# Ledger of designs, part 66: designed miniproteins, single chains, continued (5)

Each design is a single chain, and the fold is of that chain. pLDDT is the mean over its residues in the fold that is shown.

## One batch from the design tools (miniprotein)

Design m18278
Fold by ESMFold2-Fast:
Structure m18278 (fold): chain A 116 residues (1-116)
Amino acid sequence: MITVTESGGGTFAEGDTLTLTSTVSGNVKGILAAGWERTAPGQKPVTILVGGSIASSRVAGRVTGSISGNTSTLTLTNLRKEDTALYTSSAVVVAEVNGRLRLVGAVGPGTQVTVV
């Protein structure tokens, strides 16, 4: 069973730096790709980062991502009030199922970020 644990949420001030981490555990051999979605209040989910690439112009120049072992990290600099949202991690992991390597999708529980 694959488990995703997210951390780094909370309340921040405008201009702060946000660092969110997502750790995948279980029968995982490694992370092949990782991504992050942002769901602002009353809005649809928006993919902001995929595989280290910026997926949304709304965060261009402020977002970076990294993968180290089983941990994916999102760093968002110069926080704005519009960055108040639920941040959800996703990963495509390599897992062993019945003696064969498989690609398995994993999604985090969501991390609340509030910018005041």
Scores: mean pLDDT 79

Design m18279
Fold by ESMFold2-Fast:
Structure m18279 (fold): chain A 90 residues (1-90)
Amino acid sequence: HHHAETLEEVWELAKELIKRYPELGKEAGVTEDDEPSIEKLTKLLRVLEKHVGREFLENFSLVKIEDYEELAKDVPALGRLLRTILKLLP
């Protein structure tokens, strides 16, 4: 997706991430067959923080993170973060 402006578009980016890193999906309890949800995106973001740290997530979402559920609801910020991760990771 060129621009993630909907929850469904952000969910497609999240599915691509767990395809490349199945360990992240397994730890978060999220699969490609799951329905798009803020709760599941929140779980995936908490797992990402363990691997890359909060500063990395703030730098690429361009928002200060006080609550991962609020970041999961911020579709433009989450889209920026996931697109950047997918470009930087092999």
Scores: mean pLDDT 78

Design m18280
Fold by ESMFold2-Fast:
Structure m18280 (fold): chain A 86 residues (1-86)
Amino acid sequence: SSLERVEKTIEEIREELRERGDYPLLEKLYEEFKGMSLEEQEKRMKERVEEIKKNEPDEEERERLIRMLTTAGLLAAMEHLRKAAE
């Protein structure tokens, strides 16, 4: 089912990030987004990306933070869709 595929993808991403040591930061960002509607998540994502672009002078760290933010937003959107499919 589509729900089973979403759950598998979420767990695979979580496992990869645990191995990298980045899981606590991702989880914090995920918790921020999962309480929002999809429209609010999109708006907040755009605001956070612009904030990172303005405030982070290190290009590598900027790219890392944007990847983490995008991943957290994707996971929150997938969880929202999972709940809607139930």
Scores: mean pLDDT 74

Design m18281
Fold by ESMFold2-Fast:
Structure m18281 (fold): chain A 84 residues (1-84)
Amino acid sequence: APVVSFEDAVIEVFERILEKNKGKETVSVEDIRKEVEEYIAEHPDLPEEVKYAVKLFIDQFIKENAVDGKVKVSTLKEEIEKLK
């Protein structure tokens, strides 16, 4: 199986969120959390430390960026660029 870094995993999750939310200005925190759970479930071969790190990072990202239970699509795009 290909070795996936923590940064690669976060980028893939955020890109999936952006793809599913094309044309929207914001994404709900619930949709973000659901996508994280689905990504982890679909990638059982990910190291446990990477799964844990992704969950922690996204929880912190939501805590810092959510307003009224939503995160701006522009904020998600900025985070992807920072992780590249």
Scores: mean pLDDT 82

Design m18282
Fold by ESMFold2-Fast:
Structure m18282 (fold): chain A 117 residues (1-117)
Amino acid sequence: ELLEKVEKLLEELKEKVRTDLASEGAVEELERRLEEAVEEYKKKNPKASELELKVYELILLMLLLGYTLEEIRKKLSFVPEEVLEKALKLAEERSQEWMRELFEPGLEAAEELSKKL
């Protein structure tokens, strides 16, 4: 039931992204990055539940959409605190890595990433 609630929120946000970005390439690149981040999280946290993995994916997407940590905690208050706080910390770190990648390359690479994200 908790997993189903997280999955519904994740799908609602993915649908919003598809509508707002209106670029298939940007949506596909975002979905690819999310899939890669979840797989890396699973490798580093092999005991992570399916719920923890979906919460991590949802938090990453929310951070990319400009949600604050406080807003995320309020929206995901139904998630067990230990799972939520662990996923938040690791998602914030991953989001910061993506932001560095976007700002480190030259203008051409930054424009290309902006079109794909």
Scores: mean pLDDT 75

Design m18283
Fold by ESMFold2-Fast:
Structure m18283 (fold): chain A 75 residues (1-75)
Amino acid sequence: SEKELKLTFKLFDVDNDGTISLKELKEGLVASLGNSPTEEQIRHALRPFDIDNDGYVSFKEFITTLNAIANKSLP
């Protein structure tokens, strides 16, 4: 749910400014999947998050991207 995703986002947003770095997002994704996904899978998953090309992801961007991916056929 969006509420759960917001709590997860806040775990990485330690300064509570509403953003997390792509590096932190990548590390969290690898940890959450628990199966050491390939670099290609990680790059593919992270591609939609880097809209501003500043290396940071806002909560709204995070939520919107995950919803788009889920609608596209994530199990």
Scores: mean pLDDT 62

Design m18284
Fold by ESMFold2-Fast:
Structure m18284 (fold): chain A 65 residues (1-65)
Amino acid sequence: MTIEVAMEIRLIGIAIEDGAAVKIEFKDDTLTVTVEGASEAAVERMREVGEEYAKKAGLKFELKL
């Protein structure tokens, strides 16, 4: 069971709902999310979701616009 897949589905869902594109990368102990064309509100929501999940899994989280 992989938490990254669950998070990926969640983040992609938020991006699609906002009409944006998202790229999610999992490397070593870091989760990096790159967002393009999203509203600032959607970006912040994605940041909070990703950060909470990463913290729970013992991962580092980074968001890029």
Scores: mean pLDDT 77

Design m18285
Fold by ESMFold2-Fast:
Structure m18285 (fold): chain A 75 residues (1-75)
Amino acid sequence: AEEARRAAFDQRIDQMAADLRAQATAVGFSPAQIDEIVSLVTRVLRLKAKDPEAARRLAAEEAARIRALAEALAA
């Protein structure tokens, strides 16, 4: 049960990372920028599952960069 739940979580994170990579590529981000975006998003999501407070702090510290990346992806 817990193994299946963990596997499902990992699969969702991997799918979100793949979708994010595809979207960032479509809007013209460089490979380095794509890796940075995917790394940051997956780190926050995985950290949120283990330690929601630490994930919130990481997101807050990176808030300006996250916003800039999100706005670029939306354009």
Scores: mean pLDDT 75

Design m18286
Fold by ESMFold2-Fast:
Structure m18286 (fold): chain A 79 residues (1-79)
Amino acid sequence: SSTLEKASEVLSKFLGIPFKAEEVEEPVELGIQMVIAVIELGKEKALELEKALLEALNISLGDKVPFSLSSLPVALKSA
């Protein structure tokens, strides 16, 4: 989907590594890669990535915020 493509492009640009949307067969796989990226970047960088994703998806900060990287279902919040 266009959302997956935009998200993978933002992740690729932010991390400096190529995320290939055409190799992501399911949205779940992109979600897993996103979780890995957050773990590698750390919580502070995850907030910057979240902002970049919202901008790329043409979601103005303050208009609607459908998700937060800090809400990922990973033990990262407990660590």
Scores: mean pLDDT 53

Design m18287
Fold by ESMFold2-Fast:
Structure m18287 (fold): chain A 87 residues (1-87)
Amino acid sequence: LEEIKKEVEELYKEASELLEKAIEIFNENPDVPVSLLDEVFSVMSKIAELYRRAMESEDEEEMKKLLEEMKKLLKQLQQLVDQIEAS
């Protein structure tokens, strides 16, 4: 259980770092569409909700399912940040 919570915390930290990177690029590059940044905030909001639920959970099965959903959203966030970098 503690190991899964640690993985959830590490994933949330990685997502937060990706969000900061997207914001920095957006602030420096006026050609980045606002819609891409909106998508980044949307995905991060979903990750934050899953993070909250995982940290409140006492069920290992639920926490594993939440972690897997967070991993999928992290991949989506990375793809959005890659698009922002390509702009």
Scores: mean pLDDT 84

Design m18288
Fold by ESMFold2-Fast:
Structure m18288 (fold): chain A 92 residues (1-92)
Amino acid sequence: GSKEREREALLKVLAILSYILDKIDEFGEVYAKAQELPEDEAIELLKKALAEFAKEATVEQLEEALKIAKDLGLDPEAIKILEDILSEKKEK
């Protein structure tokens, strides 16, 4: 359903950002915990992790993440997450 698509989009975005930020181990821990939680709680955990990664990412790193996501043909939901984060980062 829509929540399953949201969870998948969050996981894909987190995976790309973890690669760029050299936080693959931190992503692995978040991923493992998310697998043990009910869907709503997993989505909230992933959103919290995404906010933390986005806070630490530069505009250039977010632009690279968006390029990778587009090159890999990720779903519109994943692309929108990265575009929204990048827009918010540029406003600061």
Scores: mean pLDDT 85

Design m18289
Fold by ESMFold2-Fast:
Structure m18289 (fold): chain A 95 residues (1-95)
Amino acid sequence: SQEAEAAIEQARRLVEQAEEYAKKTIEAGETDGVEEAQRYYNETKSLAESAIFYAKVAKEVDPSLKKEADEIIERAKEILKRAEEALNAAKEKEK
C-alpha cells in the first residue's frame, strides 16, 4: 500500500540519519566533550525512535514488509545503544 511504502521509506531514511548522528555523538564524546556529545545524542535518539515508529507502522499495514521493518528496528536500537554508550563514556571522562 502507499501508506506502508511511505512508512518504510521514511524509516529507512531516519535510520540512516540516526547512524550519521551516532557517529557525530561518538566523535564529539572523544574530541569535543559532553555538551556536544549530548546534543548529537539527543538528535540520534529522536531519529532512531522515529525510525522504529515508522518501521512498526509499515509492518502493521503490510505484513510482507515485516523482515525489512524488523531489520530497521534492530539497526535503530543498536545505533541508539552505541550512541548512549559513547555519551556515558564521555560523561565518565569529565569526572
Scores: mean pLDDT 89

Design m18290
Fold by ESMFold2-Fast:
Structure m18290 (fold): chain A 63 residues (1-63)
Amino acid sequence: GALEEGRKAAEALAAGDVGTAMEHAARAVQLAGGGSKGAEAVREGGILAGKPDAGRAMAQLAS
C-alpha cells in the first residue's frame, strides 16, 4: 500500500539512492490518491523505517 511505498522511499533516500526513493514516493502518491496523502504516507513510512528525517525530506520532494 501507500505506507509501504513511503517506507521504501525513506529507506532508499537514507541509503543515498534518490532515483529509487523518487520512484517509491511516486507510487505512494498514486496509491494514496493525491500528493498530500502521498506525502503523509512517505512521512509515516519514514517513521516506520526508523528514518524519520529521510521520510520528511522525501515527502517535501514528492510534494
Scores: mean pLDDT 81

Design m18291
Fold by ESMFold2-Fast:
Structure m18291 (fold): chain A 63 residues (1-63)
Amino acid sequence: MQAKTVKTNLPADAPVGTEVELVDENGNKYKGKVLRSDADTLYVLATDENGNKVAVRAIPGEV
């Protein structure tokens, strides 16, 4: 799958362009920027640990 779903501690209303770090359930790290939000989901264009571009659907959570 090219799109991944991860949980994040960022708010759902994080502005477009916000830099984010995301960690999936296997501990893989992704770093990128918010492209848009849709209800309670952030859409991020991120880069994985190997430098590959990955589309990520991030679900906001609490800290």
Scores: mean pLDDT 72

Design m18292
Fold by ESMFold2-Fast:
Structure m18292 (fold): chain A 81 residues (1-81)
Amino acid sequence: MGKLAEIDKKLRDEIKALVIKKMEEKKVPKSKIKKILEDNVAFTKELQRLRAEDPAFRQEVLDLVIKAADEQSKELKKERK
């Protein structure tokens, strides 16, 4: 797996962790959280809903995207040993 793909995976995992945390804070049952995580469509809808309803969550997601973009920019630069 390429370094860029690993950065993307890490970003997606961090976003999933934020979504899980917000669902737990809202007292969503663990069984429902598991179903949402297994269903890509349901996960995407929940992510978009949280981003629309919670400005702080939207900012946290943006911060993760900026961090991932910075890491990707570093990997895209030519390195000579």
Scores: mean pLDDT 76

Design m18293
Fold by ESMFold2-Fast:
Structure m18293 (fold): chain A 89 residues (1-89)
Amino acid sequence: MTAEELIEFYLNSLRERLKHLGFSDEEIEELLNMPEEEQIALLEERKANSDPETQAKLDRALAELRRTRTAIAVLRAGGDLADALRALL
């Protein structure tokens, strides 16, 4: 599997986890089409201005996003699958 195939696998896994958290397909695609730094900033901004139930949902989404980004960053930096898996643990 190439690094690009692994990155797409992690992004698809993230999409499925966000769906389980109650995000719509439109919300997920809007978020994932944003630059990395803007994705985190947007979710943190929404969390700060949200009710407790929405804050919990956004907190879980932020954790999933950060975990996935760490794995992808390792792969983009020339790390192997084992390095990416360690970043997810």
Scores: mean pLDDT 75

Design m18294
Fold by ESMFold2-Fast:
Structure m18294 (fold): chain A 84 residues (1-84)
Amino acid sequence: DLRERLEKRLKEYEEQGRTTQAEGLRNALNSDHPANLALAWGVLGAEEGKTPEEVREEVAALYGEEYGEIAGTTNEILLNSEKG
């Protein structure tokens, strides 16, 4: 469940004092929209070293291919811009 994974990471970010990242995840979870959850999971997957393909498949299985593409594309952009 993406929500459970995001909630677990939110707790980890809060424990690490990563306030900006924690607030971003909290806002995504509060929106309760599949697109926002997919976007947040794409970000998280990039930080965890997951590939765009892995992230896309995970989200597509739960919310559908359109949301999988959002997550995968987000992950790919971040992997090209940021290092974990």
Scores: mean pLDDT 76

Design m18295
Fold by ESMFold2-Fast:
Structure m18295 (fold): chain A 97 residues (1-97)
Amino acid sequence: MSMAIVLAALIHELGKEKVEELIKKMIEKDKELTEEEKKKVEEVLEKAIKLAEEHTYEELLEKIAEMLSKSSKLPPEEAREAAEKFIEEVKKELLKI
């Protein structure tokens, strides 16, 4: 699953500045992250910002649902609910930081 698409959906919900702040706090709090892993997280965030600029929330949600439908063989209706739950779980984990 592409985390960039999920973060792009969260940028629509929380705003770019808030998501950037949460990701920076995540990187700063995790003392076990290597410099290479930190750069990968920053690259994912940059890609997420571009996806949020190019796509609406509904378009991003549909992309996540299609990915879940393909990988987990879920029916389209269940894939959409799973996509919404996945976005909410990622949001919940970021807000814990």
Scores: mean pLDDT 79

Design m18296
Fold by ESMFold2-Fast:
Structure m18296 (fold): chain A 65 residues (1-65)
Amino acid sequence: SKMEESEKVAKIVGLALIGIAARNSKFESDRETSINSLLSSGVSQELIDEMLEGKLSPVEVAEAA
């Protein structure tokens, strides 16, 4: 439904923003905190590694979670 689609989009956007921070933050401590947030949200280490290697976008990782 349209309501379920809205909730799914909000979740994907949230995870994608954390993924962007994990990949692009200037400070290593901020990147590490963001990686730990993705792991705590149920994102696998394999998906995170592929994102950090540039094989997957943060949006693709968020959609796969």
Scores: mean pLDDT 83

Design m18297
Fold by ESMFold2-Fast:
Order: sequence, then structure tokens, then C-alpha cells
Structure m18297 (fold): chain A 74 residues (1-74)
Amino acid sequence: NIKKLSTQLKDKSNKLGGSQNSANLGSQVLSQSKDKTKVMQDTLDSLDKGSKTSSDSAKVLAGYGLGMSQYVDK
């Protein structure tokens, strides 16, 4: 369910401090993707992994997740 993935990405991305600049890129990537559900799931999985290793990497990816959520929710 793409809306459930959108909610999970939004919650996680907000917690990690995703930026609006990275969000614009995330929206673009999702809009161009054939399998939007897979891209969103892969991003969510990467956010789970990233939060354990590097805060900076997690924040960039969090921005991407925010953008993907914004694309789905509009």
C-alpha cells in the first residue's frame, strides 16, 4: 500500500531532519520511477540502516523520503 509507505517515510524523515532541498529531488526520483512502491520501500529500508551509521547520510536520505511522501500525498 503506497499510502502506508508514504506515512512511514514521512514520519521517519521528519524524525531525522530531512531538508526541503533534498525533498524536491526525492519527489522527482519517485515521479520518474516505474515501480514507485519498490523505490519507497528501498528508501525506507535505507533510512533504517542509515540511522545506525551516519547522521549526515541519514538526513540526506530523509529529505528524499520527505519528497516521496509529498509526491504521494498531493
Scores: mean pLDDT 75

Design m18298
Fold by ESMFold2-Fast:
Structure m18298 (fold): chain A 102 residues (1-102)
Amino acid sequence: EEEKKKFAEVLDKIVKDLNEAISKIRQENLPDEEAAKRLIEEMEKIFDKYAPELPEGVKKFLEDGLKRIKEVYEKTKSFEAVLREAVTLMTKLKILSLFYKN
């Protein structure tokens, strides 16, 4: 039961760090493809930082999510498309965090 609260705190940190990374990338006015690639690189760093503190199922969820986002990047080369998938993933992490807080 104590582990659930810790998982929620880690998920909240991931979402916070992702939102901060998105804000910084938007401020830099990068070309669309470069902004998309930069967001993927920041997501990889954030997930690698926090994944050791998460249950295996959540780690796998992050890995599968990142793989899908990379596939969207290769297909579209669009920052908006990558951002949309990242926001969807963050929303799912917020819901999972709320579940662990119960």
Scores: mean pLDDT 87

Design m18299
Fold by ESMFold2-Fast:
Parts: C-alpha cells; sequence; structure tokens
Structure m18299 (fold): chain A 101 residues (1-101)
C-alpha cells in the first residue's frame, strides 16, 4: 500500500511557517520510508491572535497505537517574536526527529 501523507497549513504565510512545513514534510517522508502507512501533519499560525498550533499523527502497521504529537502556544497570547521562536524550535524538532530515524 502506498503511504498516505497529509500536510495541512492554516493561518498566516511566512518564511518560518514554510520552513517548519518543509521540515515536517521531510520527517513525514522519512517515517513513510520507515514503514509508516499514514502520516498527518497540521500547522496553524495565527499572528493576529498570538496562537501557534502543531499536530502530528503517524500509524505504523506493527504498532498497537498511533504516534501523536501536539504543540500549542496560545495562553497567554504570544508576541510575534515568541511565535517566530516557536516556529524555529518546531522546525529544529522536526529535523532532529527525521535524523533520528
Amino acid sequence: MEPKIEIEVRGDPSPLVEEAVEAARRWAEALAAAGYSEVRFELEADYANGRLRARFHAVHPALSAPEEFEYELATPPASREELDAALRRLAELFRASAAAL
């Protein structure tokens, strides 16, 4: 079966959002190469409301439960600088996760 990779991006476009999405895509491709049958990634960057949310879900046929990750920065509403820093940390996390496979 072909691996199912879905990446959904919502909110404000920015170079940092694009970098985080590219890092997530490479991680998803690495997981698919490692035998994961489904990988889903969602990123929402809302600078107007100071909110950043990232979700990750991956299914491997040999595992009894899916691998999941959720990150949210919403309380208190984050500054632009805090959102930018969080996006950079997420991109680094996704690259490190891909490299660890």
Scores: mean pLDDT 79

Design m18300
Fold by ESMFold2-Fast:
Structure m18300 (fold): chain A 83 residues (1-83)
Amino acid sequence: GLKELVEEIRRLAAEISSAVIAALTAAGVSRDDAIRRAFEASLARAIELLYQFSEETYGKRIEPPDEVLESIRVLVSVPPEAL
């Protein structure tokens, strides 16, 4: 259900953020740039999961409403514990 999808997005965002930030900072990329790239990667993955959910639930890939996208942007923001 939706609760399980939100928890999956949250877990994946944390994993992507930790991995991307660690790899990029080790390569000499600034922390701010690493955080930005981690956010972009997490957001892209979350949006794809929403499309997959709509296809499985309604039989078609439905573009998420702006309100849903805004909620996802907040949800995938780099958590303090991943920094």
Scores: mean pLDDT 78

Design m18301
Fold by ESMFold2-Fast:
Structure m18301 (fold): chain A 100 residues (1-100)
Amino acid sequence: SATDRLVDELVAALNEVSRSESDPVVRLRKIGEIVLRFLEEARRRGDRAAMDAVLHLAAIALHELAPEFAGEFRDAMVAAPPEELVEVFRRRLEEVIAAL
């Protein structure tokens, strides 16, 4: 399906960050950029299943590749209404990076 293709592309992009980057801050920035790109695409399509899959994979990737920052996103994303998830994720990413 189109959702499955989007998920496969996201997984490939996140795996590339894992292979090519060792610095947690660089990993956070690249994961954040990837996640925002895929959230925007899912929102553009109106594909809620894709949106939920991107958020789930983002949580896993942050926990595995940038665990120092994973908790800071979890609380903000859980509190966010579905219509604001992209904007909340973007704002939180900017706040976390600015605090480094």
Scores: mean pLDDT 82

Design m18302
Fold by ESMFold2-Fast:
Order: structure tokens, then C-alpha cells, then sequence
Structure m18302 (fold): chain A 116 residues (1-116)
């Protein structure tokens, strides 16, 4: 559970850094999406810790790692600028962040059921 929470905190930090550095429409949208995903991952990690369920904690950690990867790609998109390369990376970042948020939602649900 502690590892999942630590991973979620790292994802939040990466997402905040991406948002602070965000430039252009696509970079900013990717950074906002990454921040949202990181917040969902943090919530899932907290629920997994409270539940004591090992499987929920494992899923929450994986979700946080995916959210952090989305934030990293969002930062890269801003560094590439407003051209086609930046736009392509921003779309990739949003898809990665979305996958992380979906996985985090599943982990949260599992944790709640385990906590009963």
C-alpha cells in the first residue's frame, strides 16, 4: 500500500510540473488530463491502503505508474512545441493518462469492496 501511495505522489508531482511547463493548446490539455489521472490514482492508492487488500494496492501502484508516464509525455509534448510532433505526443499523453485513470478507478472499486 505504501508503494502505491508513493507512486501516486510521484505521478502528482510529475503532472504538476507538466502543467507548470505547459505551452500551447495541446500541451496544456495533455497536462490537465495527466493531472486529473494522477489525482484519481492518488485516491485509489489511499483506498487501497485503508482496505489492506494486496491486490487493490498492486493495481493502484500500476495505475499510478501509468499516470506518471502520461505526465512525462505531456511535459515532452510541451517541449516539442505546437507543431505536429508536439500535437502527436500530446494525444499520446492524453491516451496514456486516460488508461491510468481507468485502471485507478478499477483499483478504487476493488478496494472499497475489500474494505466492506
Amino acid sequence: AEEALKAAEEALRAAREALEAAKGKWGKEAARTALSAAEVARHAAELAKESGDEESAKTAKKAAEVAKEGARKALEASELGEGEEGRKKAIEAMMTAGAGATAAGAAAGSAKNAKK
Scores: mean pLDDT 81

Design m18303
Fold by ESMFold2-Fast:
Structure m18303 (fold): chain A 66 residues (1-66)
Amino acid sequence: SAEGEAFVEELKPQAEEVRKNKDYEKGKELHVKAVEKGLELAKKLNLIDEESEARMKKLIKEVKEK
């Protein structure tokens, strides 16, 4: 999707900076953002049910709190 492509293009320079600076905390932040965007797009495309969405949101929350 155009929205997904735009999101990837926005993350490319940030991912390069993470690799260059070995900023693992920023890398974790970018990974969480990518998973959250993937879940949002999957929900819009009806590829995920409410139960699976709730499980994924719980896992994302646990990663953010750690």
Scores: mean pLDDT 74

Design m18304
Fold by ESMFold2-Fast:
Structure m18304 (fold): chain A 84 residues (1-84)
Amino acid sequence: SDGEIVKRFRDFLGLSQRETAMLLGIEDPSTISAIEAGKIPLPPELKGRMAAFLRYVFGLSLREVAEILGVSEATVRRWLSTLD
């Protein structure tokens, strides 16, 4: 689920919900809490930003990003292609 993706990203990096909001360029930290609770969907551009951060900034392979986020490598590749 979208909430599980965000929680896995945050747990891997050791970030609070507030720090995750700051990293992803989200003005209101309650947005992260709402996504993790399943109240609102995770926007496609944020999926891409999370994947791109792990892949390009943190230096992880497509396989490692997929394992961390709990998705397939094909899903990670698709999210990254929407940003490139």
Scores: mean pLDDT 83

Design m18305
Fold by ESMFold2-Fast:
Parts: C-alpha cells; sequence; structure tokens
Structure m18305 (fold): chain A 65 residues (1-65)
C-alpha cells in the first residue's frame, strides 16, 4: 500500500541518517534510539509494515555495528 511504502521509505531515510551519524563517530546510542522510535511508529501501522521495518533495522545494525 501507499502508506506502507511511505513508512518504509521514511524508515530507510532514518536508517541512512543513523549510519552516517555512526560513521562520523557521533553518538551511536542516539542514532539507535532514533531508529528504534521510528520502527515503533511503523509497527503501529500494520504487521506487514512492521515486518519490513524489522528487515531494514537488521541491515542498519549490520552497517552501523
Amino acid sequence: SAAEQAAIAEATRAAEEAVRLVAEGKHPEKALEMQRRFVGLVARLSPEAAERAAALNAEIRARAM
């Protein structure tokens, strides 16, 4: 759905920003907290969106840590 795609796109942007913050040697805790909050928002939309957000989150963790 359009809403699901928009949520995934926004999660992807937040993920990329979190990775950049970590790469710059910024506070990883802040980046991960921001990411977790956004994933929580996506989970409130639908179970399908939550599952896809979880996959994106795994990719972020692989890149950031």
Scores: mean pLDDT 64

Design m18306
Fold by ESMFold2-Fast:
Structure m18306 (fold): chain A 74 residues (1-74)
Amino acid sequence: MSYEELKEETLEEIKKIAEEYNVPEEELKRVIDQVNAMFETAKANNLSLEDIQNLARIALGETRKYAEELAKKR
């Protein structure tokens, strides 16, 4: 798996989570911006694909928790 492939798959999964929980567009944009910043920082620091994959897994878990909390407030 390439860096670009991992990034694309992670962003697609975030969008799916957002659709599942009806996350507002403004909140989804914030999450996408944060995840993009994470990938860019990891690449700039020459992190291994394995390390970036672990960061992506954490980001997906945190995104799901955030989406669940937003859904409960409606």
Scores: mean pLDDT 83

Design m18307
Fold by ESMFold2-Fast:
Structure m18307 (fold): chain A 73 residues (1-73)
Amino acid sequence: SEIEKEKEEGEEVKEKARRVMEEKRREEVRRYEEEGNEEGKRRAEELYTGAGEGLEAMSESATKIAIESLKKK
């Protein structure tokens, strides 16, 4: 079914994005820590946290729209 396929694809994208985001956040924070740049570290943490939340919400929204579309038809 298309619903299961969409859900599976959404889950995979979400999971991949989380891993990539965490890896990048870890690298950026590490760089700024090494540089002694407290401002940069804080900005990086905020940026990646917000981006992660936005991605999570967007993924959820897209899945819900697909389900509603099929439900209403």
Scores: mean pLDDT 68

Design m18308
Fold by ESMFold2-Fast:
Structure m18308 (fold): chain A 92 residues (1-92)
Amino acid sequence: SLEELLAELRELLKEIKNPLLKKRLEEAIAALERDPNNAEAWYTAGVIAYRENRLELALEFFRKAAELSDPDSRIRALAEKMAEVIEAELER
């Protein structure tokens, strides 16, 4: 659910040591609380989860970003590519 994904984002925020990534995730969470269909905010959350080696969580966020983005958008292409990379990593 959206509520569960937002809760996972708030838990991820507690684990971030880098102050710039922490600020970016706080901004992404705030954007998603205003508009849960914000594909760019889901993509940003996915990138941060991936950098924190939270692969399953990053995959969920990239899939959400892809689902909510326009078919011809850069965000769609980037989110789909990141999801493929993570799916391959999880199969190892």
Scores: mean pLDDT 87

Design m18309
Fold by ESMFold2-Fast:
Structure m18309 (fold): chain A 88 residues (1-88)
Amino acid sequence: MEEDVKEFKEILEKLEAQLDALSARLDGMDSLTPEERIDLEVELGILQIQAAVILHTAKKKNLPEEIIEGAEALLDRATALSARVRAK
C-alpha cells in the first residue's frame, strides 16, 4: 500500500507537470491552427485517459483520499483545458 501510494504520487506529479506545460502553451497562443488544435486535443485526450485510469485503479485499490482527490482534480483540469482548446 505505502509503495503503491508513492508510485501513484509520482505518476500524478508527472501528469500534473505535463498538464501545466500544455496550459502554458495554450495561454501563449492567441489562436490555434487546425494542426495545433488537433495536436493539443490528442495530447489532452491521452492525459484524460491516463488520469481516468489512475482514478479507477486508486479507487479499486482503496488508496488514500489524497490520491483519489488528486486524480479527480487532474481529470477535471484536463477536461477544462480540452474545452478551452475547442473554444479557440
Scores: mean pLDDT 81

Design m18310
Fold by ESMFold2-Fast:
Structure m18310 (fold): chain A 57 residues (1-57)
Amino acid sequence: SVEELREQVRKLEEHLRNKKPIHEMKGFSPELAHQVSLGVDALELGVLKLVLNKLEG
């Protein structure tokens, strides 16, 4: 539902603000893995926001 997407966006924004990635990357240095994981989460947030905007428009 749209409400579930809004909540997912809110939680993901909160995690990113706190620099706590949801997606885990392996095979890199800890610093690089953290940066890549944050980048993946940021891309997911962007896609979810686009989907949410289309569902509301």
Scores: mean pLDDT 76

Design m18311
Fold by ESMFold2-Fast:
Structure m18311 (fold): chain A 63 residues (1-63)
Amino acid sequence: MFSVTVQVGSATVTATADLESASVTVSGETPESKADAEKMAKLAQLRAERAQEELRRRAEEEA
């Protein structure tokens, strides 16, 4: 399991990646700029996807 946390103002965006799935959770208040919040959420999701792929490779090496 891999998690990436991005802070946008007072809101926290957490992306969690597993071997089978990836999800994004937003906690706290969203900033005044909706564009910034959306941009950070997309970035976190993208990183979660990359982390999931990396996890598959690492699982092979660590085993």
Scores: mean pLDDT 65

